Designed miniproteins, single chains. Designs and how they scored, part 19

Each design is a single chain, and the fold is of that chain. pLDDT is the mean over its residues in the fold that is shown.

## One batch from the design tools (miniprotein)

Design m678
Fold by ESMFold2-Fast:
Structure m678 (fold): chain A 69 residues (1-69)
Amino acid sequence: SLLEEAKERMREMIEEEKEIIEKLDLSEEVKEKLKKVLERLGERVEAAKSLEELKAAVGEAQEEIAAIL
């Protein structure tokens, strides 16, 4: 299923982004906020029933990250 493949790719990307965040020269408070956004994104990815819902979850996470940075 294309949806299942997209979800698996998204899980891999979330893990990779968490590692990148740890390496960035940011305050611990900002890093924790960013990690919480990724955690919520992971939950939304698991709950998604369509590619459209998956795309919406990514868009929401992008907005949350922009608000933190």
Scores: mean pLDDT 86

Design m679
Fold by ESMFold2-Fast:
Structure m679 (fold): chain A 66 residues (1-66)
Amino acid sequence: TSAAPPGGPSTGGEAEAARRIQEIGTEAGEFNPEAAELANRGGEAAARGDWEEARRLLERAREAAL
């Protein structure tokens, strides 16, 4: 069971960047399914609070789409 602590990754820059990368990865997934999978994994990592892993996966998704 996961708790929802208030101390989220809301410095603005990191959370915003991760979200934008995920959006880019999702769109890119229409051309590159690997990018879509990486973006989904990043979202899963973020959902469980692993922001470091989430960011890494989302960055990989963006690069795969490039």
Scores: mean pLDDT 66

Design m680
Fold by ESMFold2-Fast:
Structure m680 (fold): chain A 70 residues (1-70)
Amino acid sequence: SRPVVTLRVYRLPNGTYAVTIVDYDPAHRDRAQAIRDAVHGLTTLDALRAALAASSRRYDLDVRYTVVDL
């Protein structure tokens, strides 16, 4: 099965998304970090979902995430 990266996504009051890696396969640390970096600071949920889907395909990882409004 594909390695899994679990993210927690925070909607900040300034309208940007901050992303934290909750869990990842240590063998794929660089890919997990690349996915986090691709979505950190985005300003719309649609752009975030598109970036996560593209990154999942590019790095061959399953991405799980939860969105929390702050």
Scores: mean pLDDT 81

Design m681
Fold by ESMFold2-Fast:
Structure m681 (fold): chain A 87 residues (1-87)
Amino acid sequence: HMTFVEAMRLADEIAQREFGLPPGAVSALLLAVSVELDIGTGNRPAIEALEELIRKLKESKDPFLQRVYEFYKPILEEVLRRAREEE
């Protein structure tokens, strides 16, 4: 099974290879946002943590979190897809 920290490392890899983002850019922001949203720490199961993160971002009334969702949605959905396929 994939942990949330492993999912965040995968998010950085996908962001770099498929979206041309700098190394570590995605994991740094999404881990900080995950702490703010009480998603949990790095050893949580990836699927459960990612589903909760996506849901909380999507349902958020905070303009900053709404921008995070819109910008990172394709990366988050691809990571979640790969986490489900790894099981």
Scores: mean pLDDT 80

Design m682
Fold by ESMFold2-Fast:
Structure m682 (fold): chain A 85 residues (1-85)
Amino acid sequence: VDPEVLELEVEAALLAAGVAVLERAIETNPELDLEEAKEELEKLLERARELLERARAAGDERTARYAEEVIRRAEEALERIEELE
């Protein structure tokens, strides 16, 4: 396995996990700081977009698909927060 390909796959998995934690918190934690959650989602979204560009440049269609899914989920979570504000 190319170390760079492994790094892209690991980053995709970590970003997906971060979004999943925030999705869960938005749905289940009434004490959640929505402003902090929004900032963390915006950071994850930025990193996911950078990952998508890197994956596309490398021709890694698999990681690109994972990055696109993370972007979609993060955008949906941000919309959910905006509905709660």
Scores: mean pLDDT 82

Design m683
Fold by ESMFold2-Fast:
Structure m683 (fold): chain A 82 residues (1-82)
Amino acid sequence: SLKQKLVSLLTAAELLIVAAETNLELDLPEEVVREELEAARELIKEARELAEKLPELKEEVEEKIKKLEERIKELEERLREK
């Protein structure tokens, strides 16, 4: 179902962000963290496009996406300042 695909995309994006946070704290190569954040952004983009087809979930999905995008921006800034 579209709802199940949306949940899977958001879950995968969150896991990539957690991996990026962990890898940044462990001082792994910048390229690894960048790839994880780029992959998370692509999944969020797909999730946003799917959410347009599920108006009943729009508010909750937009709240979740906003929080994920804020975490990505924070990590991208930390990576740039490193």
Scores: mean pLDDT 86

Design m684
Fold by ESMFold2-Fast:
Structure m684 (fold): chain A 77 residues (1-77)
Amino acid sequence: GLVEAARRVLRAAEEAGSERAIEAARRALELAESLDESDVQGVARAIGEILRGIGELVEKWFVEKDEKAREALEKYG
């Protein structure tokens, strides 16, 4: 579920040392843990924070690996 997804992103963020990804993943986890399954807006917010955390991890990976990858992120990110 969303709680497990948020926890996995948080672990990846902590291992990568991305403070922005950690913040997004923590917000996602808090939202997912307090979630009323009937609250579609709450579900959307939790998913949004999970995607933000993933985005921050992807950005950090591109910055660390290759300049051409950074140019691709700027075009599609």
Scores: mean pLDDT 75

Design m685
Fold by ESMFold2-Fast:
Structure m685 (fold): chain A 52 residues (1-52)
Amino acid sequence: MELDTSSDEGRLAAVYQALGLDPDFARAVLEGLLSDPNPAVRAAAAEALARL
């Protein structure tokens, strides 16, 4: 399943949607988003990973 990465808002939404998935899949998605060019997306991914 592919996540929408075409927009900053879409990638931010993907962070929160990943939290509803299996922890291993969520972790893989969130780790990828830690390298995102948008600092808000990186911060959200780090916070989401802290919840796993």
Scores: mean pLDDT 73

Design m686
Fold by ESMFold2-Fast:
Structure m686 (fold): chain A 82 residues (1-82)
Amino acid sequence: NEEKIKELKEEIEKDPNNAEAWRNLGYYYSLLGKYEKAEEYLKKALALEPTALGYRNLAAVYAKQGKLEEAKKYLEKAEELL
């Protein structure tokens, strides 16, 4: 959804440390099939605040790209935080 992406980018411009906004931005880019940008934004979110959801979202992005070893690694990180 373009409207949600625009809103999230505006939140990030106001507060670049908003980990939730970065994670949501990565999620929406993943839904658009833009996996490189999704990975970039999810990694930014995880650098600010490591969460199980963030690691699972990143693992899903790697799986969509066929990068199954990376997907498994980040899924294991998500399980450690549960």
Scores: mean pLDDT 85

Design m687
Fold by ESMFold2-Fast:
Order: structure tokens, then sequence, then C-alpha cells
Structure m687 (fold): chain A 71 residues (1-71)
């Protein structure tokens, strides 16, 4: 689960870097679905915290890319 979630987030960041916003949006929805599936399956608090940390890291990377483009 965690590794697949990390792969989806990495592909999402790559799509944003490439300017492929449709791919980024699709990958974001896939990552959200995977997160909800993990919660529904009874993932541990430690696993949920790891997924949230990975999501926060991806969000920071995307924010930096978008800020650079806006400048």
Amino acid sequence: MVERFRELLERMVEAVEAGDLEAAERLAREAEALFLEARAAGASDAEIQELLRLAAEAQRRIAAILAARAA
C-alpha cells in the first residue's frame, strides 16, 4: 500500500513538472481512492500517518513548482 501510494504521488509530481495537468488530476484521484481504501481496510495509525506525510511532501513539491511558474 504505502509504496504504491508513494509511486502515485511521484507520478503526480512528474505530471505537474511536465505541465500535464490532466494526468496530474487523474493521479491525484487515484491516490485519494487508495488512501480511502487503506482507511476502509483498517490500516494502522502509523500507516495512515506515513500516507499523510507522503501526501504533504508531494503537496510541497507541487506548490514549489507552481510558485516558480507564477514568478
Scores: mean pLDDT 84

Design m688
Fold by ESMFold2-Fast:
Structure m688 (fold): chain A 65 residues (1-65)
Amino acid sequence: ATREAAFEIEAVGIGIETGSDVRVEKRDGVFHIRALGGPEEDRKRMQERIIEYAKELGLEAEALE
């Protein structure tokens, strides 16, 4: 769906802007967000930002460790 595609593009964009690789996978209607590279605190903060954005769009997302 267009909203899901927009979310995935934005999530990857956030990763690029912050210097981390962000991977987004959809499984059973839930988006799994994994941040790779950089300090652990930065990765957690980025994952939280992306998850909050998903909630604003009415999508379900969670961090994948």
Scores: mean pLDDT 73

Design m689
Fold by ESMFold2-Fast:
Structure m689 (fold): chain A 64 residues (1-64)
Amino acid sequence: SLEEKIEELKRELKEEEKRLEELEKKVKENPEDYILQASLAVTKAAVDFLRERIKRLEEELKKR
């Protein structure tokens, strides 16, 4: 169901936000590490994508 998809994405978002926090700490400790910076950028993009997708699905649910 749409509700189940939203809950699954919210769980995925929580895990990605945790990963983002850990990567931000690692980048602060190693500011010249290009690979860590790239991983941080990718994870931030994934968080932004998941938030936008959840928002769209919740708006769809409200129209039912």
Scores: mean pLDDT 85

Design m690
Fold by ESMFold2-Fast:
Structure m690 (fold): chain A 58 residues (1-58)
Amino acid sequence: AEEDIKKAEEALKSGNFEEAVQYAKRALEKDPNNEKAKRILAGAYLRLGNFEEAQKAM
């Protein structure tokens, strides 16, 4: 979870939004209540234009 969150943050900062979604989802699979992973997932979806999925990720 921790490693996946770090990779998700790095991907988000680098503009690799699809990778950020993948790593954030993996973090949430291991820890469904991880608020940081949820925020990264929502942010990545927002940047991809997937507003409905971004709202659901929060």
Scores: mean pLDDT 79

Design m691
Fold by ESMFold2-Fast:
Structure m691 (fold): chain A 68 residues (1-68)
Amino acid sequence: SENLKKGIEALNAGDYETAIKYFEEAIKEDPSQAAEAYRLLGHAYRALGDEEKAREYWQKSQELEAAA
């Protein structure tokens, strides 16, 4: 979850593009982090003004949580 931590740090710093990159890498390296990473991707895309992608990622996160 090092990529997840780096993504959260970037998100808190307002570096949304860097946060997105780290969250995508977190999913690829550790699929068990996918639900949390998708939730955080939703927040990053919302901050960038991409409401459609934010909704899609939040829905994907919820689907994974419902399946667990």
Scores: mean pLDDT 85

Design m692
Fold by ESMFold2-Fast:
Structure m692 (fold): chain A 56 residues (1-56)
Amino acid sequence: DVAELIEQLSSPDPATRRAAALALGRIGDPRAVPALIEAGKDPDPEVQRAALAALL
């Protein structure tokens, strides 16, 4: 579910945030775009890369 994945982008666990960003990228739902833009500023470089890749 897209809403659940958007919530996972705010997880304290960077592995969870990265997995959520990758999943949202595969789904391509525009509801995730604002949350993915913020995840593109994540202090974890792997989360940042996954979020930016998800934005196409």
Scores: mean pLDDT 82

Design m693
Fold by ESMFold2-Fast:
Structure m693 (fold): chain A 55 residues (1-55)
Amino acid sequence: MERALQLANQGIQYGKQGNYKKAAQLFRQAADLLTPVDPQLAEQLRKAADILEQM
């Protein structure tokens, strides 16, 4: 799903800029879109979002 990958990439960019809350939000949105297509990748993105939320 193209949109999910775009959101994940934007999340990485915000994370690099130190905007961890925005990065976490984007990763959660990407995970939600990926859940029916790639549940393993969705789970990884949710874990990444949780880690970023702690930063």
Scores: mean pLDDT 80

Design m694
Fold by ESMFold2-Fast:
Structure m694 (fold): chain A 69 residues (1-69)
Amino acid sequence: DISLESLAAAVANVLDAHGIAYEPRAPALLVERVGRDLARLGEATGVLVDHARATGRRVTVEDVRALVP
């Protein structure tokens, strides 16, 4: 049984490992939108990493809403 808080922490750890800054609510919002599908969550996190690297900007909750419908 994986808590949503643990999944949000895992997303935050991936962003931290890539040196990507993010809004505190963004990892939790991503998990809320994607759910407990770990493959889908990994794919969505990758999209946010790529977007942040391309723009040079932090990941925002608006980025999560726009890139992960």
Scores: mean pLDDT 83

Design m695
Fold by ESMFold2-Fast:
Structure m695 (fold): chain A 81 residues (1-81)
Amino acid sequence: MEELRRRAEELVARAAEAADAGDYRTAAELLREAAELAIEVLRAEMEGVASPEEIEAAERRIRERAEGLVRQLLEKAEEAE
């Protein structure tokens, strides 16, 4: 599990680096990958501890937050073209 968390953190760092370089499309793709790994970590950590409804709500928050950031990054990419 720690390995998946570390990979998610690495993807977020790479996404930030891509965004700083003006490569917003790559940043958006990396952020989506990081969100999927974060959801995997969340599910594993909450299994047997939280209700299915709590897990679903947490997954939804991660997806909504990631999609919001991805949308902003893609808007910047379109403006740069």
Scores: mean pLDDT 80

Design m696
Fold by ESMFold2-Fast:
Structure m696 (fold): chain A 62 residues (1-62)
Amino acid sequence: SRVDEAIRRLLESPSPFERAQAIAELTRLGDPRAVPALERAAQHDPFPEIRKAARGALERIG
């Protein structure tokens, strides 16, 4: 599914650009199945901009 593909990209992609795209897609889809992956990104992503984007997505989905 689109949700599963975006979750995989967020968790596995070495590219911060691809992880940012995945967060935008997960936000658009609004599927709560994305919440655990977004919480992990918000807390642990090496890029502070990606952590901020994931927190924003959680606010919109939750």
Scores: mean pLDDT 88

Design m697
Fold by ESMFold2-Fast:
Structure m697 (fold): chain A 55 residues (1-55)
Amino acid sequence: SEKEEEIVKKLVERLGISEEEARELLEKVLELWPDAKNLSIDEQVELAELLYKSE
């Protein structure tokens, strides 16, 4: 989806990771917190960054 692609782009820019890693990170976020898909783009990016830093 367009929303998912924007989140992936922001994660690539903010974390310096690949698009593949950003997609995997977003998928992990949505598996751990299914309702996160209803959050804004920026909120999903922040949640993914928190998860990334916790690994």
Scores: mean pLDDT 82

Design m698
Fold by ESMFold2-Fast:
Structure m698 (fold): chain A 79 residues (1-79)
Amino acid sequence: MTPEERAARRRAVKAAILSYLAEKGEVTLDELFEEVRKRLGDQYPVTREDVEAAVAELEAQGLIKRDEKTGKLTLAPPP
């Protein structure tokens, strides 16, 4: 897989994550992985690593957060 394909996939995964969280409010990592794979799986194979990397980037950007107790992911509140 080319670096460009990996970058495009991660961008698509990040977009799907944000869209799904906007619809649901809060989700588990497992629910998020299944939904992203469902939404993008027909276009290209989505790996767990792609989802985890996208989540880490979005957390670093302050756009989402993970609850340590429940493992649930939510959109970060605007400042």
Scores: mean pLDDT 76

Design m699
Fold by ESMFold2-Fast:
Structure m699 (fold): chain A 71 residues (1-71)
Amino acid sequence: SLLERLKEIAERLGVSVDAVLFAYGLILADPDRPLDEIAAEVAKRFGLTPDQARAVVEEARRLVEEHLAEA
């Protein structure tokens, strides 16, 4: 399920599931938004380092691409 994938990513990156879910939702809502802007917003909201936020956004983008390919 999507929730299981979000949990797996969160565990691997050492972040909260909420951070991955938030990034996933932002990318779905506006796919044309620059990923660096999304990463900055995730970092500020969840207290992540820039590297952690980048990794979260990259993994969330992959989930969005998988979801859109199945639709």
Scores: mean pLDDT 84

Design m700
Fold by ESMFold2-Fast:
Structure m700 (fold): chain A 65 residues (1-65)
Amino acid sequence: MLERARELVERGDVEGALKILRESALAGDLETTVEISKMLSPLSTSETAPRIVGEVLRAIGDELD
Protein backbone atom coordinates (compact mmCIF):
# COMPACT_ATOMS: atom_id res chain seq x y z
CA MET A 1 0.00 0.00 0.00
CA LEU A 2 2.57 2.61 1.09
CA GLU A 3 4.92 2.02 -1.89
CA ARG A 4 2.06 2.20 -4.40
CA ALA A 5 0.71 5.39 -2.83
CA ARG A 6 4.19 6.95 -2.97
CA GLU A 7 4.54 6.10 -6.68
CA LEU A 8 1.14 7.65 -7.40
CA VAL A 9 2.05 10.81 -5.47
CA GLU A 10 5.39 11.02 -7.34
CA ARG A 11 3.42 10.85 -10.61
CA GLY A 12 1.02 13.56 -9.41
CA ASP A 13 -1.89 11.09 -9.43
CA VAL A 14 -3.70 12.52 -6.42
CA GLU A 15 -6.95 10.63 -7.18
CA GLY A 16 -5.12 7.29 -7.33
CA ALA A 17 -3.28 8.05 -4.10
CA LEU A 18 -6.62 9.00 -2.45
CA LYS A 19 -7.97 5.55 -3.37
CA ILE A 20 -4.97 3.89 -1.69
CA LEU A 21 -5.44 6.19 1.33
CA ARG A 22 -9.07 5.03 1.62
CA GLU A 23 -8.05 1.37 1.30
CA SER A 24 -5.50 1.83 4.11
CA ALA A 25 -8.07 3.62 6.29
CA LEU A 26 -10.64 0.86 5.72
CA ALA A 27 -8.00 -1.72 6.76
CA GLY A 28 -7.55 0.17 10.06
CA ASP A 29 -3.85 0.82 9.35
CA LEU A 30 -3.55 4.18 11.07
CA GLU A 31 0.24 4.55 10.62
CA THR A 32 0.14 3.86 6.87
CA THR A 33 -2.92 6.09 6.44
CA VAL A 34 -1.18 8.99 8.23
CA GLU A 35 1.99 8.53 6.11
CA ILE A 36 -0.02 8.55 2.87
CA SER A 37 -1.95 11.64 4.03
CA LYS A 38 1.38 13.43 4.72
CA MET A 39 2.55 12.59 1.18
CA LEU A 40 -0.73 13.96 -0.24
CA SER A 41 -0.93 17.06 1.97
CA PRO A 42 1.47 19.26 -0.12
CA LEU A 43 -0.44 18.27 -3.30
CA SER A 44 -3.90 18.79 -1.80
CA THR A 45 -6.31 21.57 -2.75
CA SER A 46 -9.19 23.11 -0.79
CA GLU A 47 -11.42 20.46 -2.43
CA THR A 48 -9.20 17.41 -1.74
CA ALA A 49 -7.91 18.39 1.73
CA PRO A 50 -11.25 17.58 3.50
CA ARG A 51 -11.26 14.16 1.80
CA ILE A 52 -7.73 13.41 3.02
CA VAL A 53 -8.64 14.54 6.55
CA GLY A 54 -11.82 12.44 6.41
CA GLU A 55 -9.87 9.26 5.62
CA VAL A 56 -7.37 9.94 8.42
CA LEU A 57 -10.20 10.54 10.90
CA ARG A 58 -11.82 7.31 9.67
CA ALA A 59 -8.62 5.37 10.40
CA ILE A 60 -8.32 7.04 13.83
CA GLY A 61 -11.95 6.15 14.57
CA ASP A 62 -11.23 2.54 13.66
CA GLU A 63 -8.19 2.56 16.01
CA LEU A 64 -10.29 4.12 18.80
CA ASP A 65 -13.28 1.85 17.99
Scores: mean pLDDT 75

Design m701
Fold by ESMFold2-Fast:
Structure m701 (fold): chain A 80 residues (1-80)
Amino acid sequence: SREEIAEKAVEAVRKLAKEWGLSEEQTNALVAAVRKGIDRAKSEEEFEAMLESLESVAYGLGLSEEQIKKLVEAVRKVLE
């Protein structure tokens, strides 16, 4: 279900955030972006737009290019 997908994606984000030592504020912002994106996306194109939005949020939070790529890949894997 959509709720199960959202829960798995949030779990993947929280795992990476913990591994990278991200703040609670950074982690909560990424989780909110993923939850909102999954709730609103209804097509593959909308999921891609959500992943682009997640990249922008992560960049604004100061994540490295490598961290952003790993984050997007982890969320994409859950959506497949």
Scores: mean pLDDT 84

Design m702
Fold by ESMFold2-Fast:
Parts: structure tokens; sequence; C-alpha cells
Structure m702 (fold): chain A 57 residues (1-57)
């Protein structure tokens, strides 16, 4: 589900903050475009930029 992929992306970013969208896509078995779209959705829900989601402070 969308929520499961959301949690996996956040967990992967917390473990590897420098991971690119391509690296996350390989680890999660999805396309880099899918990773990018989910990061944007997370950012919109949290009221922050996609770059701030990746920094996970």
Amino acid sequence: TRTELHERILAALAANPGASNAELAERLGVSPATVSRHIRAIAAQAGVSPAQVRRAR
C-alpha cells in the first residue's frame, strides 16, 4: 500500500541520509520516479519541502 511504501522510504532515508532516489528505488523494488512522487506526497502532508523530508530532522 501507499502507506507501507511511505514508511519504507522514511526508514531508508533515516538509515542512509545520503541515498539518492535511484538507490532507494533499487532497495525498495520501485522506479526512481515512484520514490520522488512519494517523497513529494510526504512533504505536502507534513507542510515542508521534499528536501526537508530527505534531511529527516
Scores: mean pLDDT 74

Design m703
Fold by ESMFold2-Fast:
Structure m703 (fold): chain A 65 residues (1-65)
Amino acid sequence: EALAHLSLGLTALRHGDYKEAAEHFEKAVELDPNNSDALRNLAIAYEKLGDFDKAKEYLEKAKEA
C-alpha cells in the first residue's frame, strides 16, 4: 500500500535511516506517482543522502502534482 510505504519512510527518515527512507518513498511513488507528500519526502531523503540532482527532480515533480 502506498500509505504504508509513506508511513514506513517517514519513520526511517525520523531515525536517520535515509537510504531505507528513500526506498520506502520510492515504493510509495511507484504505487501513487501523483502523491505530492511521497514525492516531497523522497526529495528530502535524496537531499539527506547527498543526491541533490534526484532531490531537485522529485521536488519539481511534487510541485506539479
Scores: mean pLDDT 83

Design m704
Fold by ESMFold2-Fast:
Structure m704 (fold): chain A 82 residues (1-82)
Amino acid sequence: SLVERANELIEEAERAREEGRYEEAAELLREAIEVASQIDSPAAQAMVTAAKYRLGEVLIKLGKEEEGKRLIEEARARRAAA
């Protein structure tokens, strides 16, 4: 299912991040966001929010600080509302 695929991508992204493979982690997180965004459910919306937060952290590590900070702020606002 799309939910299973999105979860697999998030898990792969976390492994890449832990290993310092930030470019790969960013690519996997972007794919996870695309997949989860196709699912119209609260659980999938939560996955998108979590993946955006992680992507923001990874982008800061890659030197894309302003893009990363924006994603973190968006994700925090969503978590505070939920």
Scores: mean pLDDT 84

Design m705
Fold by ESMFold2-Fast:
Structure m705 (fold): chain A 69 residues (1-69)
Amino acid sequence: EAEKKIQEAAENIRKGLVYLEDARAGRRDSLPLAREYFEKAIELAKGVSEWTRKVAEDGLAEVDRLEAA
């Protein structure tokens, strides 16, 4: 159970990073998608992996930073 949630969280983080990179390249419509994937990763990692949750939270912080720019 926990192992599966960590793997699913990692997959969502990878997808979030792809959309985050698209947004950095100028495709701002990718920011909401990046946010959704990082938020899902946080929920999956919640209570299971503090490290994985922190990575997803850092991703969300970067999304917020780009939206403010």
Scores: mean pLDDT 83

Design m706
Fold by ESMFold2-Fast:
Structure m706 (fold): chain A 76 residues (1-76)
Amino acid sequence: MLSPETQKKLKELGELVEKAGEYIKKGDIEKAIEYVKKAIELIRELLADPSLSPELKEGLRQLLKDAEKLLESLQK
């Protein structure tokens, strides 16, 4: 069973990803970068959580890689 804190972090991650996408669509690249950075930080925190399943951690590692690549692209 995931802790309430871990569940809140997973929900927050989803909200950060959604906001980053919204700012990209609006052309607000500075705000998009801010939300992508926050998402990357939260993914790293979640990956340190021992209560997460290996399958969920694998998904988070892939999301981290994609987010880091997106951040690099937005900063060019």
Scores: mean pLDDT 83

Design m707
Fold by ESMFold2-Fast:
Structure m707 (fold): chain A 65 residues (1-65)
Amino acid sequence: MAKEAAEKAVEAIRKGNSDEAAKYFRELVELTKGDPEARRAFSEAVQAALKGDYEKAKELVEKIK
């Protein structure tokens, strides 16, 4: 569930769809509530995607359970 939302957030960032990215980012915050490790993983994935490193972003998303 969290992994799927992270994948969709990264794809939305890649497509330049900020509204869709914000929607999935908010969903991720809810799904990782009280789980700092999972929240850290998706934050790193989002930062990699924003930096244009989509390969690294995908690898980080794969580590989200």
Scores: mean pLDDT 75

Design m708
Fold by ESMFold2-Fast:
Structure m708 (fold): chain A 81 residues (1-81)
Amino acid sequence: MSRELAIEDARAEIEAARALIEAIEAGELKVPEGLVAARITAVAARLAAEWAEPYDPELAEEARRAAEELLEVVKRAEEKL
């Protein structure tokens, strides 16, 4: 993975994770399909964090936190189904 691609991917996944957290909390996602997609995004954000860590450890930590927060929000939404 090139440095530029790793950093761009991490930023994109952070943005996607934050948007999904907002959508889930607003009740805007179709369930259960939207929650499955959100889980996939959380996994992608975690992987992006691993790839970005050698280049930008602070961004990698932000991506890890975004992934963890998204997974927690998904878990809470699934418990209400």
Scores: mean pLDDT 83

Design m709
Fold by ESMFold2-Fast:
Parts: C-alpha cells; sequence; structure tokens
Structure m709 (fold): chain A 62 residues (1-62)
C-alpha cells in the first residue's frame, strides 16, 4: 500500500538523519576547542532535530 511505502521512506530518512546527528555530536566533541565551529554544528544539530520531529509527526499521522 502507499501508506506502507511512505512509512518505509519516513523510517529510512529518520535513520539517516539520526546517523548524521550522531556524527555532528562526535565532531562537536573533537572540535571542543573551536567555539565558532561548535556553534555552527549546534545549529545544524537543531535543524536535524526539527526535521526528525517533523518526520516523526508525519509517521504518527499515517
Amino acid sequence: SEKEKRREQLLAEIDKLTDELVEIYREMRKHADDPEFVETLRKRAEELKKRIDELNQELKAL
């Protein structure tokens, strides 16, 4: 069904973005001495979290 295909797509995208978020946190730890770079990564992490939340809301609405 189209709902099942959409669910699979949403789950795959959530997994991908979650992996990216984990990598950003790893990079933040590696660059702890660079506050400007850490702030850039923090903003990217916030954007990814918002996107993950949006995808989770869509998943719940299916």
Scores: mean pLDDT 89

Design m710
Fold by ESMFold2-Fast:
Structure m710 (fold): chain A 111 residues (1-111)
Amino acid sequence: NTVLTESGGGEVKEGGTAVLTANASGVDLSTSPVAWLLETPKGARGVVDNGKTAKGASARFTGSQSGNTATLTISDLKVEDSGVYYQLATGDVDGSIGLVMGEGVELKVVA
């Protein structure tokens, strides 16, 4: 099974920059569609889709991919950017192609 290992969360000041990464075992993320979701108490939404800022998301959310690593960068952080970020990618699920989701990384933006 492909495993997505996420990192780069924690507590960051408003107005700063957060960089979240995900590493995949045995998958080249540079050629695979990668998405990032933000889960808040108000619900879940896409922030990056297929390496690009998601439709309707702020341009402050940017994605990049290289080898087995996908990166989410959030500039000019707002308190509303706080939540749990999940990476979604295509990978190996029980010997077949499937959707793999990371365990989630918590980001707390403080004023």
Scores: mean pLDDT 80

Design m711
Fold by ESMFold2-Fast:
Structure m711 (fold): chain A 77 residues (1-77)
Amino acid sequence: SDAQAQELIKKAEEYLREAERAFKEGDYDKAIEYAKKAIEYASQAIQLATDPALRQRAAEIAGRAVRLLQEAVEKQK
């Protein structure tokens, strides 16, 4: 259902925002944790959404979260 997909997108956006903030503050452990949650919720939204616009929004969030996750992991090395 698109209503459930919208709620999952909202959660993914919130976690992505927290991941971006943690990354900016040098808290790479939290950035990784929040980015993983953003990916999880965005992926669920993609599976649940029937509206192409919602699927695209969720995919964009997932892509940003994956990129941030990769950068945060590199910073921990």
Scores: mean pLDDT 89

Design m712
Fold by ESMFold2-Fast:
Structure m712 (fold): chain A 63 residues (1-63)
Amino acid sequence: LVGAIVRALAPVPKTGPDELALRPGDLVVVVEEVDEEHVLVRSLATGEEGIVPKSYLEVLGMA
């Protein structure tokens, strides 16, 4: 998944300081795999980074 462009499938709330809030349809790049369920991503719109659950994301292709 590192280097993949992924799309948010649903609203992702920011519930912690290391998390990133996303809207449905937001495009992000996977920077790092944190664990089996979570990735560190960077927003293509804002440049902000944070942790999001993999279950909210759809892989579109490689960056």
Scores: mean pLDDT 78

Design m713
Fold by ESMFold2-Fast:
Structure m713 (fold): chain A 80 residues (1-80)
Amino acid sequence: MKTKEELIEEAVRAYEELGRVLGLSDEQIKKNVEYLKKVFEENPELFKRYVRHMYELAERLPSIPKEVLDRLREIYEELE
């Protein structure tokens, strides 16, 4: 089982990869990552819902690499 710190690091990496595929700028990705980290610390329930939303979004996008989808799935399952 992954530690709390490992889960947030993996979520950040998955979000960075997803953001690049979606064509977001490095600045937008960085800003969204900071928000994700804040939500993780302040509201774990919202973080779990956010990860689920990212997974559902990635699953519906045909251009998302399998590795990103698998990572988001792993994070979501660890949060259950």
Scores: mean pLDDT 75

Design m714
Fold by ESMFold2-Fast:
Structure m714 (fold): chain A 56 residues (1-56)
Amino acid sequence: DLFKKYDKDGDGELDIEETKEFLEENGKYSVETFKEIDKDKDGLIDKEEFEEFLKK
């Protein structure tokens, strides 16, 4: 659902820039929050990580 909206490429991965937009739209998650979900520190978030974060 939400993942698809922000996933412009549709490859199943979100860039840090796209994640920022999602955070700002919701205004609920902070910049620090998205960094926590990205444990690899690559700036890329997989669908699984994104879903886990939302479920929390």
Scores: mean pLDDT 68

Design m715
Fold by ESMFold2-Fast:
Structure m715 (fold): chain A 70 residues (1-70)
Amino acid sequence: SMDERLLRIAKNLAELYEADRELAVRLVSHDTGLSEEEAERLLEELVRAIKEGDEKRAIEIVRQILEAPV
């Protein structure tokens, strides 16, 4: 399902951010057109959602990242 795909993306992005913050921020900023500041904010919120087991919130954050207007 779409939600399963988004959750997989969420977990992968959270893992990348914890492993290499600068790379994760640059990739999200480049691919979405979000500023690096906004990308970092959303990735921090994503990591928190994953750590809290809030899968619904993690999916919503990934949607926000992917649907960012530029």
Scores: mean pLDDT 84

Design m716
Fold by ESMFold2-Fast:
Structure m716 (fold): chain A 55 residues (1-55)
Amino acid sequence: VQELLEQAERLERSAEVALESAKINSPDAAKGLEETAKKLREQAEALREEAERLL
């Protein structure tokens, strides 16, 4: 359970970094970074849900 939560936290941090990078990059680069951040957040949420199911 703890390993899933740690992995989710790492993915959320990566998503936040991508979103911050999107704010300072060109519109084309920002779009790609926003899509990456969305996918990372979706993966983090899936891991959190899995951890909750194991409790």
Scores: mean pLDDT 79

